# Ledger of designs, part 71: designed miniproteins, single chains, continued (5)

Each design is a single chain, and the fold is of that chain. pLDDT is the mean over its residues in the fold that is shown.

## One batch from the design tools (miniprotein)

Design m18453
Fold by ESMFold2-Fast:
Structure m18453 (fold): chain A 78 residues (1-78)
Amino acid sequence: AAAIAAAIAALQADIAANPANPAAALKQLAVTLTLAKQYDAAIAAAEQLAALSASDAAAVNAATTLINTILGMKAVHA
């Protein structure tokens, strides 16, 4: 849908502009891509979130849980 495509483009622009909180934009992008059934792109965004959070064990665990959730959704919808 045009609304989802616009949201993805806006989130990509925010990440590219290097905002003060890129982790929030990456998380939102991963969720939005999952809703769009673009699972591979959603996993890539969640992996990028995990890399940015590498010094925070709780944030890494949350990102890993998100990746596993997206992988599960991809498997069910394959």
Scores: mean pLDDT 76

Design m18454
Fold by ESMFold2-Fast:
Structure m18454 (fold): chain A 70 residues (1-70)
Amino acid sequence: SLDEAVKKFAEASKIAYEAGDEKASRLLEQAGVAAWTGRVDLARRYAEEAIKATKSPEARKKAQEGLDAL
């Protein structure tokens, strides 16, 4: 569900931000906005880039849950 993907990307963005990973947090915010607007391929690309960028295992796991919900 796109709604579940939006929620998971927002949760992942917050986790990344609190871990000090501002780049991954921003990419996950963009993934959430893309999912909210129905732009599935764009949401997938932003989320995959965030997963590569983040050093937080918790943010990576939550971002993957968002990808799986797309």
Scores: mean pLDDT 86

Design m18455
Fold by ESMFold2-Fast:
Structure m18455 (fold): chain A 80 residues (1-80)
Amino acid sequence: LSRELLLRAIALILRAIGLLIEAEKIEDPAKRKAAIEHAEKAIELARKALKAEDEAEAEALLAEAEAALDKARAVIKEAK
């Protein structure tokens, strides 16, 4: 795995952890659950990217992780 992809995966996991902390503060239980699930999905995909033997596979997993992270952010924004 390239250093750039490794750093991207780590940064994404850290962002997702930050969103999990924000999601726990959501008072609407349905929105809280949705935000947590999307953030957890982003962490799972980024962790798979870190274990990927192929850089193309890692890039695809990171793209999916970014999409999950964006969904988590959208739910948190709507919950404001």
Scores: mean pLDDT 84

Design m18456
Fold by ESMFold2-Fast:
Structure m18456 (fold): chain A 67 residues (1-67)
Amino acid sequence: SMAAEYAYSLTGTSEARLGAEIAEELLKKDPSISEDEAADEAYRRLGGNGVAGVGARLATKYLKEKQ
């Protein structure tokens, strides 16, 4: 996805890409989700991974700017 590639391009890590993919799933279900909510959920799902949280935040911002 473009949002996941965007997160990867800024961080250089596959964990950020995974966090971005989680954020995309969350926003498809509920587009009102904030960057903080998406980041916290990605962090929890990947076992306390802060880079996944950053990726989710970047993807959430990207997707909201495109709306």
Scores: mean pLDDT 82

Design m18457
Fold by ESMFold2-Fast:
Formats: C-alpha cells, structure tokens, sequence
Structure m18457 (fold): chain A 85 residues (1-85)
C-alpha cells in the first residue's frame, strides 16, 4: 500500500540517512512543525499540501508495521538527524 511504502522509506532514512521523497519529507516537516496538541491528520495534510487520506494511510501503516514509531516521533527523529532547526 502507499502507507507501507512510506513507512519503508522512513525506516530506511532513519537507518541509513537516505533522502526521503518530496511528498514524505513534506508530511514529516508538517508534523514536526506542529505542537502535539495540534498535529491532527487534517492540519498535517493542509500544511504538507497532500490529501488527508495520504496522512491517514501513513499513520495506519506506522501503527501496523512499527507501532513503536508514531508520526510525530518519526518526524522529530529525522529533523534532529538532518539538522533541521
């Protein structure tokens, strides 16, 4: 699924430092930029310029494939690793 492909990409980026696709990068940047209390699927989708269904697919796949890794946690880890301020 789309979500499973995005999770595999995030896991690879965390493990190897490989760059994310522009779509996944925008979703993670949007998630990282929002306070936890405001990081709804709708808010992330609007900020990233993607459909809410795309964000929902990623969140479902993260919960299924890697339940220890939530979207905001993944976003924060990648931001720290890439030196994003």
Amino acid sequence: SLGERMVAEIERALRTGEPLSPTVARILEAADSLPISEATQRAIAERAGVSRGTVSSLERALASENPALELQVAAGMLALREGVK
Scores: mean pLDDT 73

Design m18458
Fold by ESMFold2-Fast:
Structure m18458 (fold): chain A 65 residues (1-65)
Amino acid sequence: SMMDDMVLAAIELGLKAVLGNARLEVKGDEIYIYAKFKTQEERELGLQWAELISKTSGRKVTVVE
């Protein structure tokens, strides 16, 4: 929906601001987060964002490094 698209765009902007090197891509009903994590803490943060995006969008989220 339009609201879901706006929320996903806002999440992508936030993710890029926090991780610096991340991209969010929607493929059908699934979401992919492309990121390179420099530390274990950054990886854990990325996984927490993936969980939040999944819960908020109701879609399957996959993190690709």
Scores: mean pLDDT 75

Design m18459
Fold by ESMFold2-Fast:
Structure m18459 (fold): chain A 93 residues (1-93)
Amino acid sequence: ADALKALADEVIKQAESLDKSTFEGAYKAGKLYYQAGVLYEQAGDLDRAIEAFKKAIEYFKKALELSTPEQQERIRKFIEEVEKRLADLEARK
């Protein structure tokens, strides 16, 4: 559990360092926050998992605003997947 939390914290630091005003930065931040959420969930830290998934949704929505039409469908599906996972986690509390 502690090793997973430490890894998730490191992933979050990487996400925080990105320029989120660009498509690439926002999209990568979304992916990193999603990874951190999964790691916190596996560690049993549901509060941190929920916050990480909320940040993933925030940055995927930012990436969606900056995306081409070809990228939009993939990003929308990622947002839907993360939102479903977030709802499932909140229901577990």
Scores: mean pLDDT 85

Design m18460
Fold by ESMFold2-Fast:
Structure m18460 (fold): chain A 67 residues (1-67)
Amino acid sequence: SKLEEAEKLAKKNEHLIDSNTPESVEEIIKIQKEIGKLLGLSFKSVKSEEEFEALKKKLLEAVKAAL
């Protein structure tokens, strides 16, 4: 299922969150975007940086809910 794929992706890359380096932050954002795609979240409606930040927050919440 998409939820299982999202959980697996999050767990596989959990070590990046613990590393807390600039490189790890960039990879976390990339992974969050992939998880968002699996969970049906869309980036097409983002019109501003504020909306993009709100979307990143929703992706993080979705990842935490999947874990």
Scores: mean pLDDT 60

Design m18461
Fold by ESMFold2-Fast:
Order: structure tokens, then sequence, then C-alpha cells
Structure m18461 (fold): chain A 102 residues (1-102)
């Protein structure tokens, strides 16, 4: 079973990756997505659990981030961007599994 602590850890890693890439490439969309992820973390910590709506919001953010990162990977050829996409795909699988287990 996926725990709230595992989800919080995964989302914190997601937020950190998005923030690092936003700083590196100056893409304000990635910064905005990192901030939205942090808002979901803050709500879940306050509630002691994730709601299905919060998990769906997180999935939507991951999908949007992957789309942006694929554009960035094509433009830059930076292997760090591809590594970030691979990490986000794993976070997406974890979120989908958590939503299915609710």
Amino acid sequence: MITPEQLITALRALSAILQQLADRYGDPRLKELAERVQEIIDRAEKEGRFTPEELQEALDIVDEAIKILRELAEKTGDPAVQAAIDTLERVKELLRKALEEL
C-alpha cells in the first residue's frame, strides 16, 4: 500500500526537480508547477492524507510538467532533462497507483 509519507516524499522530489530546472532554464511554467505541487503537499500534511482530488491535481501537474520537459529536452539535448522526465514518469505511476488504492 502506498503511504501518505511516500507520496509526500515523491511530491517533494518532484517540486525540487521542477524548481531546479526552472532556475536553470528560466521557464516560469516550471516554477508555477513547483509552487502548485507545494500547495498540494501543504494541504495533505494539514489533512494527514491525500484526497482523490489532490491526487488527480498532482497527476495533472505531472502530465503538464512532462509535456514542458519534453519540449525542453528537444530544444536543449540536456540529459538532465531526460533524467527528470524519467523521474516524473515514476512519480506519475506512484500517484496513479495511490489513486486506484483509495
Scores: mean pLDDT 86

Design m18462
Fold by ESMFold2-Fast:
Structure m18462 (fold): chain A 94 residues (1-94)
Amino acid sequence: SSALARQAQLQQDIDAEKQRLLDRLDQLEEEVKKAYEQGLLTEEQYQALMKEIDALRDAIANAKTVAQLAAEALRLIGLGWELDQLVKETEEKR
C-alpha cells in the first residue's frame, strides 16, 4: 500500500503542475489576443501562435511524467519569447 500512496502523491504533484502550466498558457493566450487586437501581429502570425498554444495545451493535458511537463514548460517559455520578438519587430517598423 505504500507504493499506492507514492503513486497517488506523484499523480497529485503532476496534476498541480499541469494546472500551473495551463494557467500560464491561458495568460499567454490573452497576451497573444491583445497583441493581435492592437495590430502588433499579422493574421498569419496570430493563427500560427494560436495553433502552437492549442498543441501545447493538448501536450500538457496528455503529459504523464515530470520530465514531459518540464519539456512543455520550456516550450511555453519559447512561445512567450516568440510573441515578444514578433511584437518588437512590428513596433520597430512603425
Scores: mean pLDDT 86

Design m18463
Fold by ESMFold2-Fast:
Structure m18463 (fold): chain A 79 residues (1-79)
Amino acid sequence: MEEKYKLAKRIVYGTLLKKINEAGGVTTDEVIDYLEKMLKEAEKNGNEELVKAIRDALDEIRSRTLTKEDIINKAKEYG
């Protein structure tokens, strides 16, 4: 289960980094909107590890413990 959760985090942060790069930069609110859309898709697909990884990322962003720069750095670390 722990290894699947790490892979889910890699997918979340890698997808966010791709979106940031394609958009030429995004606001924190745009990142939250994107994560909410990913969460809805993950819930529909029954991917529990991905749901948990997205919810954890949303909580970190909402609590301001995870910034846009932190997302870029985590994507590089996990990718």
Scores: mean pLDDT 73

Design m18464
Fold by ESMFold2-Fast:
Structure m18464 (fold): chain A 109 residues (1-109)
Amino acid sequence: SLADELLEIFEKSVKEAIDEIAKKVPEDQRQTAIDVLEYAAKKALEELKKNAETMSVEEFENLLVRFTLMVVIQLIGEGASEEVVNTVSNILAEKNLEAYKKIKELFEK
């Protein structure tokens, strides 16, 4: 179903973001960054599971933006360095763009 494809795209995007954080974020802040991302992803997945059947491309894009904002705010709250916040933000921007392109292709058929 379209809902299952949206969930798969988002979950794969999150997994790839975690892998990139593991490579690029310093060891002392790495687990905190992963934990923050996983918590924000859990909340986004709950919303996506509830709304996926009726979600527009724009609503999915807005969900990705709110997900990224939640991660950034929580990292700052946990005392992450500016370098770590910027690194995670850049990883999420890249993964969100890839996810958006996949979702757009699904909805344009």
Scores: mean pLDDT 85

Design m18465
Fold by ESMFold2-Fast:
Structure m18465 (fold): chain A 62 residues (1-62)
Amino acid sequence: MYVEETRRLAEELGVSEEDREAAIEVARKADEYEAQGKPGLAAAYYAAAKLLVVGAALDKEL
């Protein structure tokens, strides 16, 4: 679920394929922790994935 949300955000912000896949790898860990019943770790990794997408999007404007 976090992988799909991260992919959608990256596509909406026009992030490069390379940066999108990097963020998705972090989001996969969030989904893994959610499946293990570790919602705090899942939330932390999802936040990290979103920060990677936002950072890549900001780099496009600089």
Scores: mean pLDDT 82

Design m18466
Fold by ESMFold2-Fast:
Structure m18466 (fold): chain A 77 residues (1-77)
Amino acid sequence: SKEEGLKAFREAYEKVRDKLTPEAQRLLDEAIKALESGDVEKAKKLFEEGMKLNRENLTSEDANELASGFYAALNGL
């Protein structure tokens, strides 16, 4: 469900938040708001930009957990 996906994404994000730059945190915070409002295209763009900025700061495991939660939330829309 959208609620379960959003919860998973928020939990994954909170786990890695301290590894992210302030700009990447802003982009992912905006992606969460876009998911909550049902703006699929905006959410996807913001998420992709945030992930690109953090390529060097995230482990593959952390990146995969974040992506899994994001796409679960997106598919719930």
Scores: mean pLDDT 80

Design m18467
Fold by ESMFold2-Fast:
Structure m18467 (fold): chain A 68 residues (1-68)
Amino acid sequence: MLEEVKRRGEEDIEILKDAKKTSKGDPIKLYGGRPISRLVAEMLIASFEGNEEVLEVVRKTLEEMDKI
């Protein structure tokens, strides 16, 4: 599970990077919820089940997305 969450986060980061490359100067497309909403859903599930390890991985992935 933890490894799968990491992998999905990396995929979302790549999608976000590609979107930024094609929509240069349009931050609303990057924040428009497609890759980020997927991570938010996983974060909500982890919070509901109280799994802090999964929540930390999701948080870290969101931080990496913010760096893009």
Scores: mean pLDDT 59

Design m18468
Fold by ESMFold2-Fast:
Structure m18468 (fold): chain A 85 residues (1-85)
Amino acid sequence: SSETLLAVAKHELSKMSDAERLELALALAEILGDEELRRRAVELMKTYGIEEPSEKMRRMARSLYEKLGPEGSREVAEFAVESVE
């Protein structure tokens, strides 16, 4: 179910560094066209000296978007940003 996939995604995020979570959030925000999520991720990424998502995180974002769709992907991105704020 989409709920199970979302729970698994959030659990995998809990194993990632703050930097990786922000990279994933930015990559998802770009796929979603969500400028506010993008802005929030970029501002937090400045603290870590990161300017753009790694290819690994962009690939993960594409995979998550295909599995979760727009709504689930937004929840994952928001969860990632909130976990670092």
Scores: mean pLDDT 85

Design m18469
Fold by ESMFold2-Fast:
Order: C-alpha cells, then structure tokens, then sequence
Structure m18469 (fold): chain A 74 residues (1-74)
C-alpha cells in the first residue's frame, strides 16, 4: 500500500515537471489524493507548490491520481 502511494507521487511529480503554471488544477489533484490517503495528498500538494504545472500536466496528474485511487480500492 505505502509503496504504491510513493510510486504514484513520483509519477505525478514527473508529469508536473512537464509544464508551467496551473496551481488550481494541481490543488484539485491533491484533494482527490487526500481522499485516498492523507500522506499522498500532502505529497501531491508539495509537488504543486514546488513545481508549476501546465493545464495538460495538471490533467495528467489528476488522471494518474484517480487511476491509482481506483487500483488501491479495487
């Protein structure tokens, strides 16, 4: 469980680094992550605060978090 959460955060960080500047969409992804696990939500929020994201990158991060949430709850 915890290893999967860390892997999702690492993949989200790589996607976030692809672009500049949609913090609101990034925070939306962090909120989705927090509903799965508080630790994952905090990690995604740190990525959003430290790494600006383009709109496309923010959408990829959100999709990745949703896919991981479904896999963890399956």
Amino acid sequence: MEEKIEKVAEEAKKLAEEGVGDREKGLYAANIASNVDKRLGEQIKEIVDETPMSAEAAEKVTKKVIEAANELNA
Scores: mean pLDDT 63

Design m18470
Fold by ESMFold2-Fast:
Structure m18470 (fold): chain A 85 residues (1-85)
Amino acid sequence: KKKEAIKLLVIATFRLTVNASSSTDEEKRKLLEEAAKKTVEGIDYLEKGDEKEALKKLREAIELAEKAGDYETAELIRKAYELVK
């Protein structure tokens, strides 16, 4: 459960970082970078056993990814969220 969630979040972080680096839109790039940061924070909280803070960070990451138009990565993060809750 936890290990599978972390694997999905690592993939999501990679996708967000790649999509940010390839974006020519500064606003979209910032949203993707912030989403990646929130995903990494979520992983850190999961590793520490703080599931409440992890879920909060993952919800923030989903919202930021969706605002950036990256619905595929947002769904990947949501799958990880469902594995943790």
Scores: mean pLDDT 87

Design m18471
Fold by ESMFold2-Fast:
Structure m18471 (fold): chain A 63 residues (1-63)
Amino acid sequence: MEARAREAAAEIAALPGVESVEVTIYPGGYPVATVTLRPDASQATVEEVERIAARYDLALSIR
């Protein structure tokens, strides 16, 4: 799981409009990605972040 969460984080971090990505592994092995978007980030960037997270079964928090 940790390796897949890192792959997802790297893919999300490469998107235009993403400021930072932080991955936290909660008790029970549930990875959560906290994504901070730039103020100029488009809705398309939000949708792509959600699509990547879904592919990796990664819980998502967008700031």
Scores: mean pLDDT 78

Design m18472
Fold by ESMFold2-Fast:
Structure m18472 (fold): chain A 96 residues (1-96)
Amino acid sequence: SEYEKEFEELSDVTAELLRIIKEDNNEKARKLFVEHGKRFHEEAKRIVAQTTDPEERRKRLLEVEKKHLIDLAKELMKYTKNQDKVEEILKRIEEI
């Protein structure tokens, strides 16, 4: 799939955000991560149910995952001690 690299990049970014959240040891940040993951899964289920074309489905899933990670990163800025790292990650997501 042409979107495999983009999904790999989003996976790497997600792992980096989780590492920052763990480093911050901030319960609010952890809760936000869980809440955004839940919302993403609910939207992903709808996309899978509504989209029969595999390529279009992957494209829509990529767009939704990217949007949720952007929203998460923006919210994390309010609670993180590592604002510079989160800003760098936000920029990287926007370039995917």
Scores: mean pLDDT 83

Design m18473
Fold by ESMFold2-Fast:
Structure m18473 (fold): chain A 64 residues (1-64)
Amino acid sequence: SEVSIQQANARRRAEQELMEKASSIYGPPENDEEAARIADAYTMQAQVEAALERQRKELELAEI
């Protein structure tokens, strides 16, 4: 569905933004494996933040 495509695109954009930010801090990686290793640490942080934001949005909608 369009929603599924939008979610896939959003994840790819977030991963690309993280890669750009990681490259800005550590410098451009020499190969794909090194890039993945460097980005992995940043991806973990982004996943935690995304989960927290999702939780906050759900709480705002559901009421407490």
Scores: mean pLDDT 64

Design m18474
Fold by ESMFold2-Fast:
Structure m18474 (fold): chain A 69 residues (1-69)
Amino acid sequence: TAAAQRALLDQALALGAQGAEAVRAGDTSKVREIAAQLAALGRQAEAAGLTRLARELHDSSRKLEAIAA
């Protein structure tokens, strides 16, 4: 449904903001946590057929993993 797709997008935006804040704060544990949550949300977006959102979420997850390494 459109509502379910909107919920995925809203969750993605919230996680992105939290990830950016964790990076600024130097909170490596939180950066890893958000990276994992972005990857999980990316899989949900993929299952929902939201290919662009899924790609962006997977890319963001990988970037946060690289920062936390």
Scores: mean pLDDT 86

Design m18475
Fold by ESMFold2-Fast:
Structure m18475 (fold): chain A 100 residues (1-100)
Amino acid sequence: SWDDELLKSALEDVIGKLQEIKELIKKGDIEKAIELLEELIHLLDHAISKLSDEKMRELFEKVKDQVKQILELLKKGDIEGALALLDDLIAQLEQELKET
């Protein structure tokens, strides 16, 4: 369906951005990783504000909360914690994509 195709596209885009952020962290480009996480939070807020579907809103709100936690870990210098939470989030979203 159109809704399933839109959700798949959105999940693929978010997964791609999280993978890019992970590579930046691994390369030690923490400032750019922080910038992209802040951009992703703004994009998720914008998407949530336009969604009428409650399940999609709840999913994106949970993703936003996890992205905020990753951002806080990076700002505190907890690189290992940030990478672990990123890996968990990517795995969760990849599973959601398979079920959509």
Scores: mean pLDDT 84

Design m18476
Fold by ESMFold2-Fast:
Structure m18476 (fold): chain A 88 residues (1-88)
Amino acid sequence: SMEEERKELIRELFQGLDVNGDGVLDRTEFRGFYQNLLYDGKPVPEEELEAWFKEADKNGDGKISFEEFYEFLEEKGLVDEIMKIMTG
């Protein structure tokens, strides 16, 4: 389905952000996503980054799983915007 195709594309993004290959995003990897894809590499407000990380980290373990990441992007309405960025 289109939903499964969208989820697979976001999984590719997630894997690209997961530079250490541990299957989760830490704060540094999440900052890289936030800054480079949403702020064009410019400094991000630290308070806003912390709020977004806390919102994405649904189980409160200090790491973002793929499922938490995808749900977060859907809740923020960012999936379609990120797909546009990734596809040109």
Scores: mean pLDDT 76

Design m18477
Fold by ESMFold2-Fast:
Structure m18477 (fold): chain A 82 residues (1-82)
Amino acid sequence: MKPSPVSRAVGLTLRAIGALLDGNYEEAAKDFEDLAQLAETVYGNQKAADYFRKAAEAAREGNFEEALKYLTQGIKALNEAD
């Protein structure tokens, strides 16, 4: 059974937030990059993908606040696109 795109997006989002809270910025960045790939390839939403890539960059810089800001903007872009 393949997970639904929504279940996959939720799982990646929760995992990324957990990694940020643990101070595991590289794992958070990887999860944000996976979320960007999902946004681009499954949802066809380049704007959301761009925000998730910015979240990954902020996570690699150890910037928790900016990573959450870009994550929120990416999720908003996904919801606005439907």
Scores: mean pLDDT 80

Design m18478
Fold by ESMFold2-Fast:
Structure m18478 (fold): chain A 85 residues (1-85)
Amino acid sequence: DELAEQLVKAIEEKDADAAIAVFEKLSGKTLTEEQRKKVKEILESDDPNLVKLQKIGVLLQDLPMVKAATTNDSLEAAAREAVRL
């Protein structure tokens, strides 16, 4: 729940550092500088928040995150499913 709430807030506020911290905690891996830059670019775009989560899932090669973003109707539901995976 806390990680899902942090992820929702980070995406809604376009806070790339907060979003990256959640993704690193979930994956147990440090993102590369290139991945960090692309996460920031995705979050700063005018895309819907669910599309942003889907694009980040593709970038990080996280198929469960892509599924969560495409099978849920709200960012909150998608974030809760993504942090479970």
Scores: mean pLDDT 81

Design m18479
Fold by ESMFold2-Fast:
Structure m18479 (fold): chain A 100 residues (1-100)
Amino acid sequence: AREEALKVLEEYGKKILELLKKHDEKLAEQFEKELRKVIEMAKNGASLEEVAREAEKVFKKALTLALDRAKTEEDLKIVEEMAKVASEMGKRLNEILKKA
């Protein structure tokens, strides 16, 4: 369960990070730091429920800030892709939690 949760965080975190790099490099750096903190919590034995909750907060914050800074139709498309990635990450983490 924990190994699978870490893989999900790394996989979906990488997808969000690549999307943010196209939109706002500073938001990408902030997201990377906050995501690393969540991954470290998971590695240090925090409950999977706590890890999932903190991951959802970090992804939602990145989405909200990216939307606030969106000025072009291309920026909005990036935010829409980020929303889909965040939603899929949350679904995958919930499936892992149900089996844990």
Scores: mean pLDDT 82

Design m18480
Fold by ESMFold2-Fast:
Structure m18480 (fold): chain A 108 residues (1-108)
Amino acid sequence: SVADKIAKLDQLMEKMRDSAKDFVDMTAKYLNMSQADKDKMKRTMDKAVKEIKDIAIQLIKDNPSMSLADIIKIAGDIVVKKLKAEGKTIEASMVRSLVTLAVQEIEK
């Protein structure tokens, strides 16, 4: 049902936010980023995950027969393209990895 998909999406978005934090922490350490640059990247990733959730909720409502995996892939692709257009290539790669993890969680 639509309600079941939204409930599962909410759980996946919680896990995606946690993984995004870990990806930012690891990337900041690897690149020896300043605290200011790390905080900026964290804000970018927080916004990206929120945008994925908002797009996915709308896609669930508009396309009730579409699989949650396809919905997350579509929402993720939209956000990746936006980040790439803004020159945020590292964050775009992180979003792709987070989408892959969410899809794997759905398919297990």
Scores: mean pLDDT 90

Design m18481
Fold by ESMFold2-Fast:
Structure m18481 (fold): chain A 88 residues (1-88)
Amino acid sequence: MSPAERARELVEEIERLLEELRAGRLSLDEFVERMAQLVARVRALAEELGDEETLRLAGRVAEALARRDVETALREAERLVEALRRAA
């Protein structure tokens, strides 16, 4: 799978997770766990590509998740999605 295809897949998975949270289908714990797994995959891709900006944004999402600051995690995740779309 190309890096662009992996970036697109990650965008779709993150957007789906955000929609499930907004629809009330996920607990906070489930959201934090699943989003942390997606952030780990984003970091791996960003490191492979040398994309320092995407790596930095993924770090901000991870920090917000660690604090259970859902509002900040959502804002930083939207910025991360836009960065991934540029890579796709």
Scores: mean pLDDT 85

Design m18482
Fold by ESMFold2-Fast:
Structure m18482 (fold): chain A 104 residues (1-104)
Amino acid sequence: DRRRLEEIRRRTLEEGERARKAAEKEVEEARKYAKEGDLEKMKEALEKARERLLEAGFSEKEAELYVYGQLSNIYGDELGDLKASLDYSVKALSYAVEVSLERR
């Protein structure tokens, strides 16, 4: 059933690409809200990015890895909070290790 596996792979890649683009758009909104000092709307936009990835079949750990990675970037780049940026980077790395172990 090689043809069925190739169809599943193609659909998964296309859906994953659409989900990543949708999540990137939500991250752009989150960065905008961070620049404006609206941390509540920033967190809401990042939660929407997480939901977009989950709807496309990414695991909860993969979605959390993405969200914490973006929080690290936003706190470092937009807010200048290097301690919060580092704390979120450590959390993202923890999820990256778990995702890597699940793929073994």
Scores: mean pLDDT 80

Design m18483
Fold by ESMFold2-Fast:
Structure m18483 (fold): chain A 96 residues (1-96)
Amino acid sequence: GLTVTLSAPSVVAVGENLTLTCTASGFSGTVELYIVKLYKDGSLEVLAKGVGTSLTYTIENLTPSDTGTYYCIARSLDDPSQRAVSEPVTVTVVPP
C-alpha cells in the first residue's frame, strides 16, 4: 500500500538551511504530497504541497523558532481511501 517517509537532519545550526524531503512509494497512479509542521498548540501548517513521488522544501536562514515536529502526508488522487502519514521528524535548531 501507499507509504510515505520524511527525511531531514535532526540537528541543524542557526543560520543554516533545513531541507525536508518527502518520498512516497507503494502506489500506482497520482499522489499529492504535503510537508507540514506541527506547532506546540496542536495546529498544523502546510509548508509545501505538490504532485509526484517526491517533494522537497527548504527553510533558509534557520532561527530557533524553526525547532519543531514535521510530517509528510500523502494522498492518492485516484483513490481517496489511500492516504499515508510519515513518522514525525523532530528538528532541533542549535546555536552555531
Scores: mean pLDDT 84

Design m18484
Fold by ESMFold2-Fast:
Structure m18484 (fold): chain A 92 residues (1-92)
Amino acid sequence: EAERLKEQAEEVRRDAEEAIKAASKVKTRGEEVRELLERALEHAEKAIEAAEAGDLEAAKAHIRRALEAAAEANRVIAADPAALAELEAAAA
């Protein structure tokens, strides 16, 4: 159970790291998106630490916060066609 939460948190961390790298090339709303993704990364790292300590409730809470921050970053991008186009170009 703790191992599953740690694996989930590690996946969220990896996704956030890749998203931050892509977002670094986005100028339109790029700073706002990066701040949200950095928040996701911070919570993913705290979730890994909590899972390793056996604090499953803290691990779950941090995973939830990380996913919420990542979802908000996606909403910010999706709401702005220029930002979405820049992110798509950066991913190519």
Scores: mean pLDDT 77

Design m18485
Fold by ESMFold2-Fast:
Structure m18485 (fold): chain A 90 residues (1-90)
Amino acid sequence: MDAEEARKHIARAKEIDPQRGTEAEEAFNKALKAYKDGSNYLAELQKAMQTLSKAMRELLERGAKYREAAAHFMEAANHLSRLQLKYDRE
């Protein structure tokens, strides 16, 4: 899964909940920029994953239509988790 596919998941979630989608998009893009820049990106990946997890949890508590948005945030968080796993192996 590439970063573009993960960004598409965030975009779909943002259509359902613009507030949390915008927060997640900002955190995700900041984490990817840190990863690309190669300097101490683990902290930014963890912050983005926490932001996505919080958004997912809050949306899951609201009902069925928000579960779809939560699933999209989960896919984006999975991408960040794979980047963290690469860091841990190095």
Scores: mean pLDDT 76

Design m18486
Fold by ESMFold2-Fast:
Structure m18486 (fold): chain A 103 residues (1-103)
Amino acid sequence: METREGLLRAIGIILRLIGVIFEYEQGKISAGELIKAAKEALKEAKELYEKGEIDPETAIRVVELVIEAGELVLKDKSASEEEKKEAEKLVKEGKEELEKIKK
């Protein structure tokens, strides 16, 4: 099921999200920007998986990073109540997606 193009896109998503997480940890971007990046990564991973362009293992790796990004915001004392609520929703959506992929 996994295609070379799908795998390369998933790797690009992973590298981009890791970069955004590092910028967030350095205080260079807001919790809101991290949440936006993680939401986009989840959306792209779901689309690639639904099209059969990435396998379950690749999709799981992307979704786990999305959950980790959300959990970082939930632990951030400087994050707003709204940002934490969005992070909680994102972690929940990510966990639901993991259950669907893992069956």
Scores: mean pLDDT 86

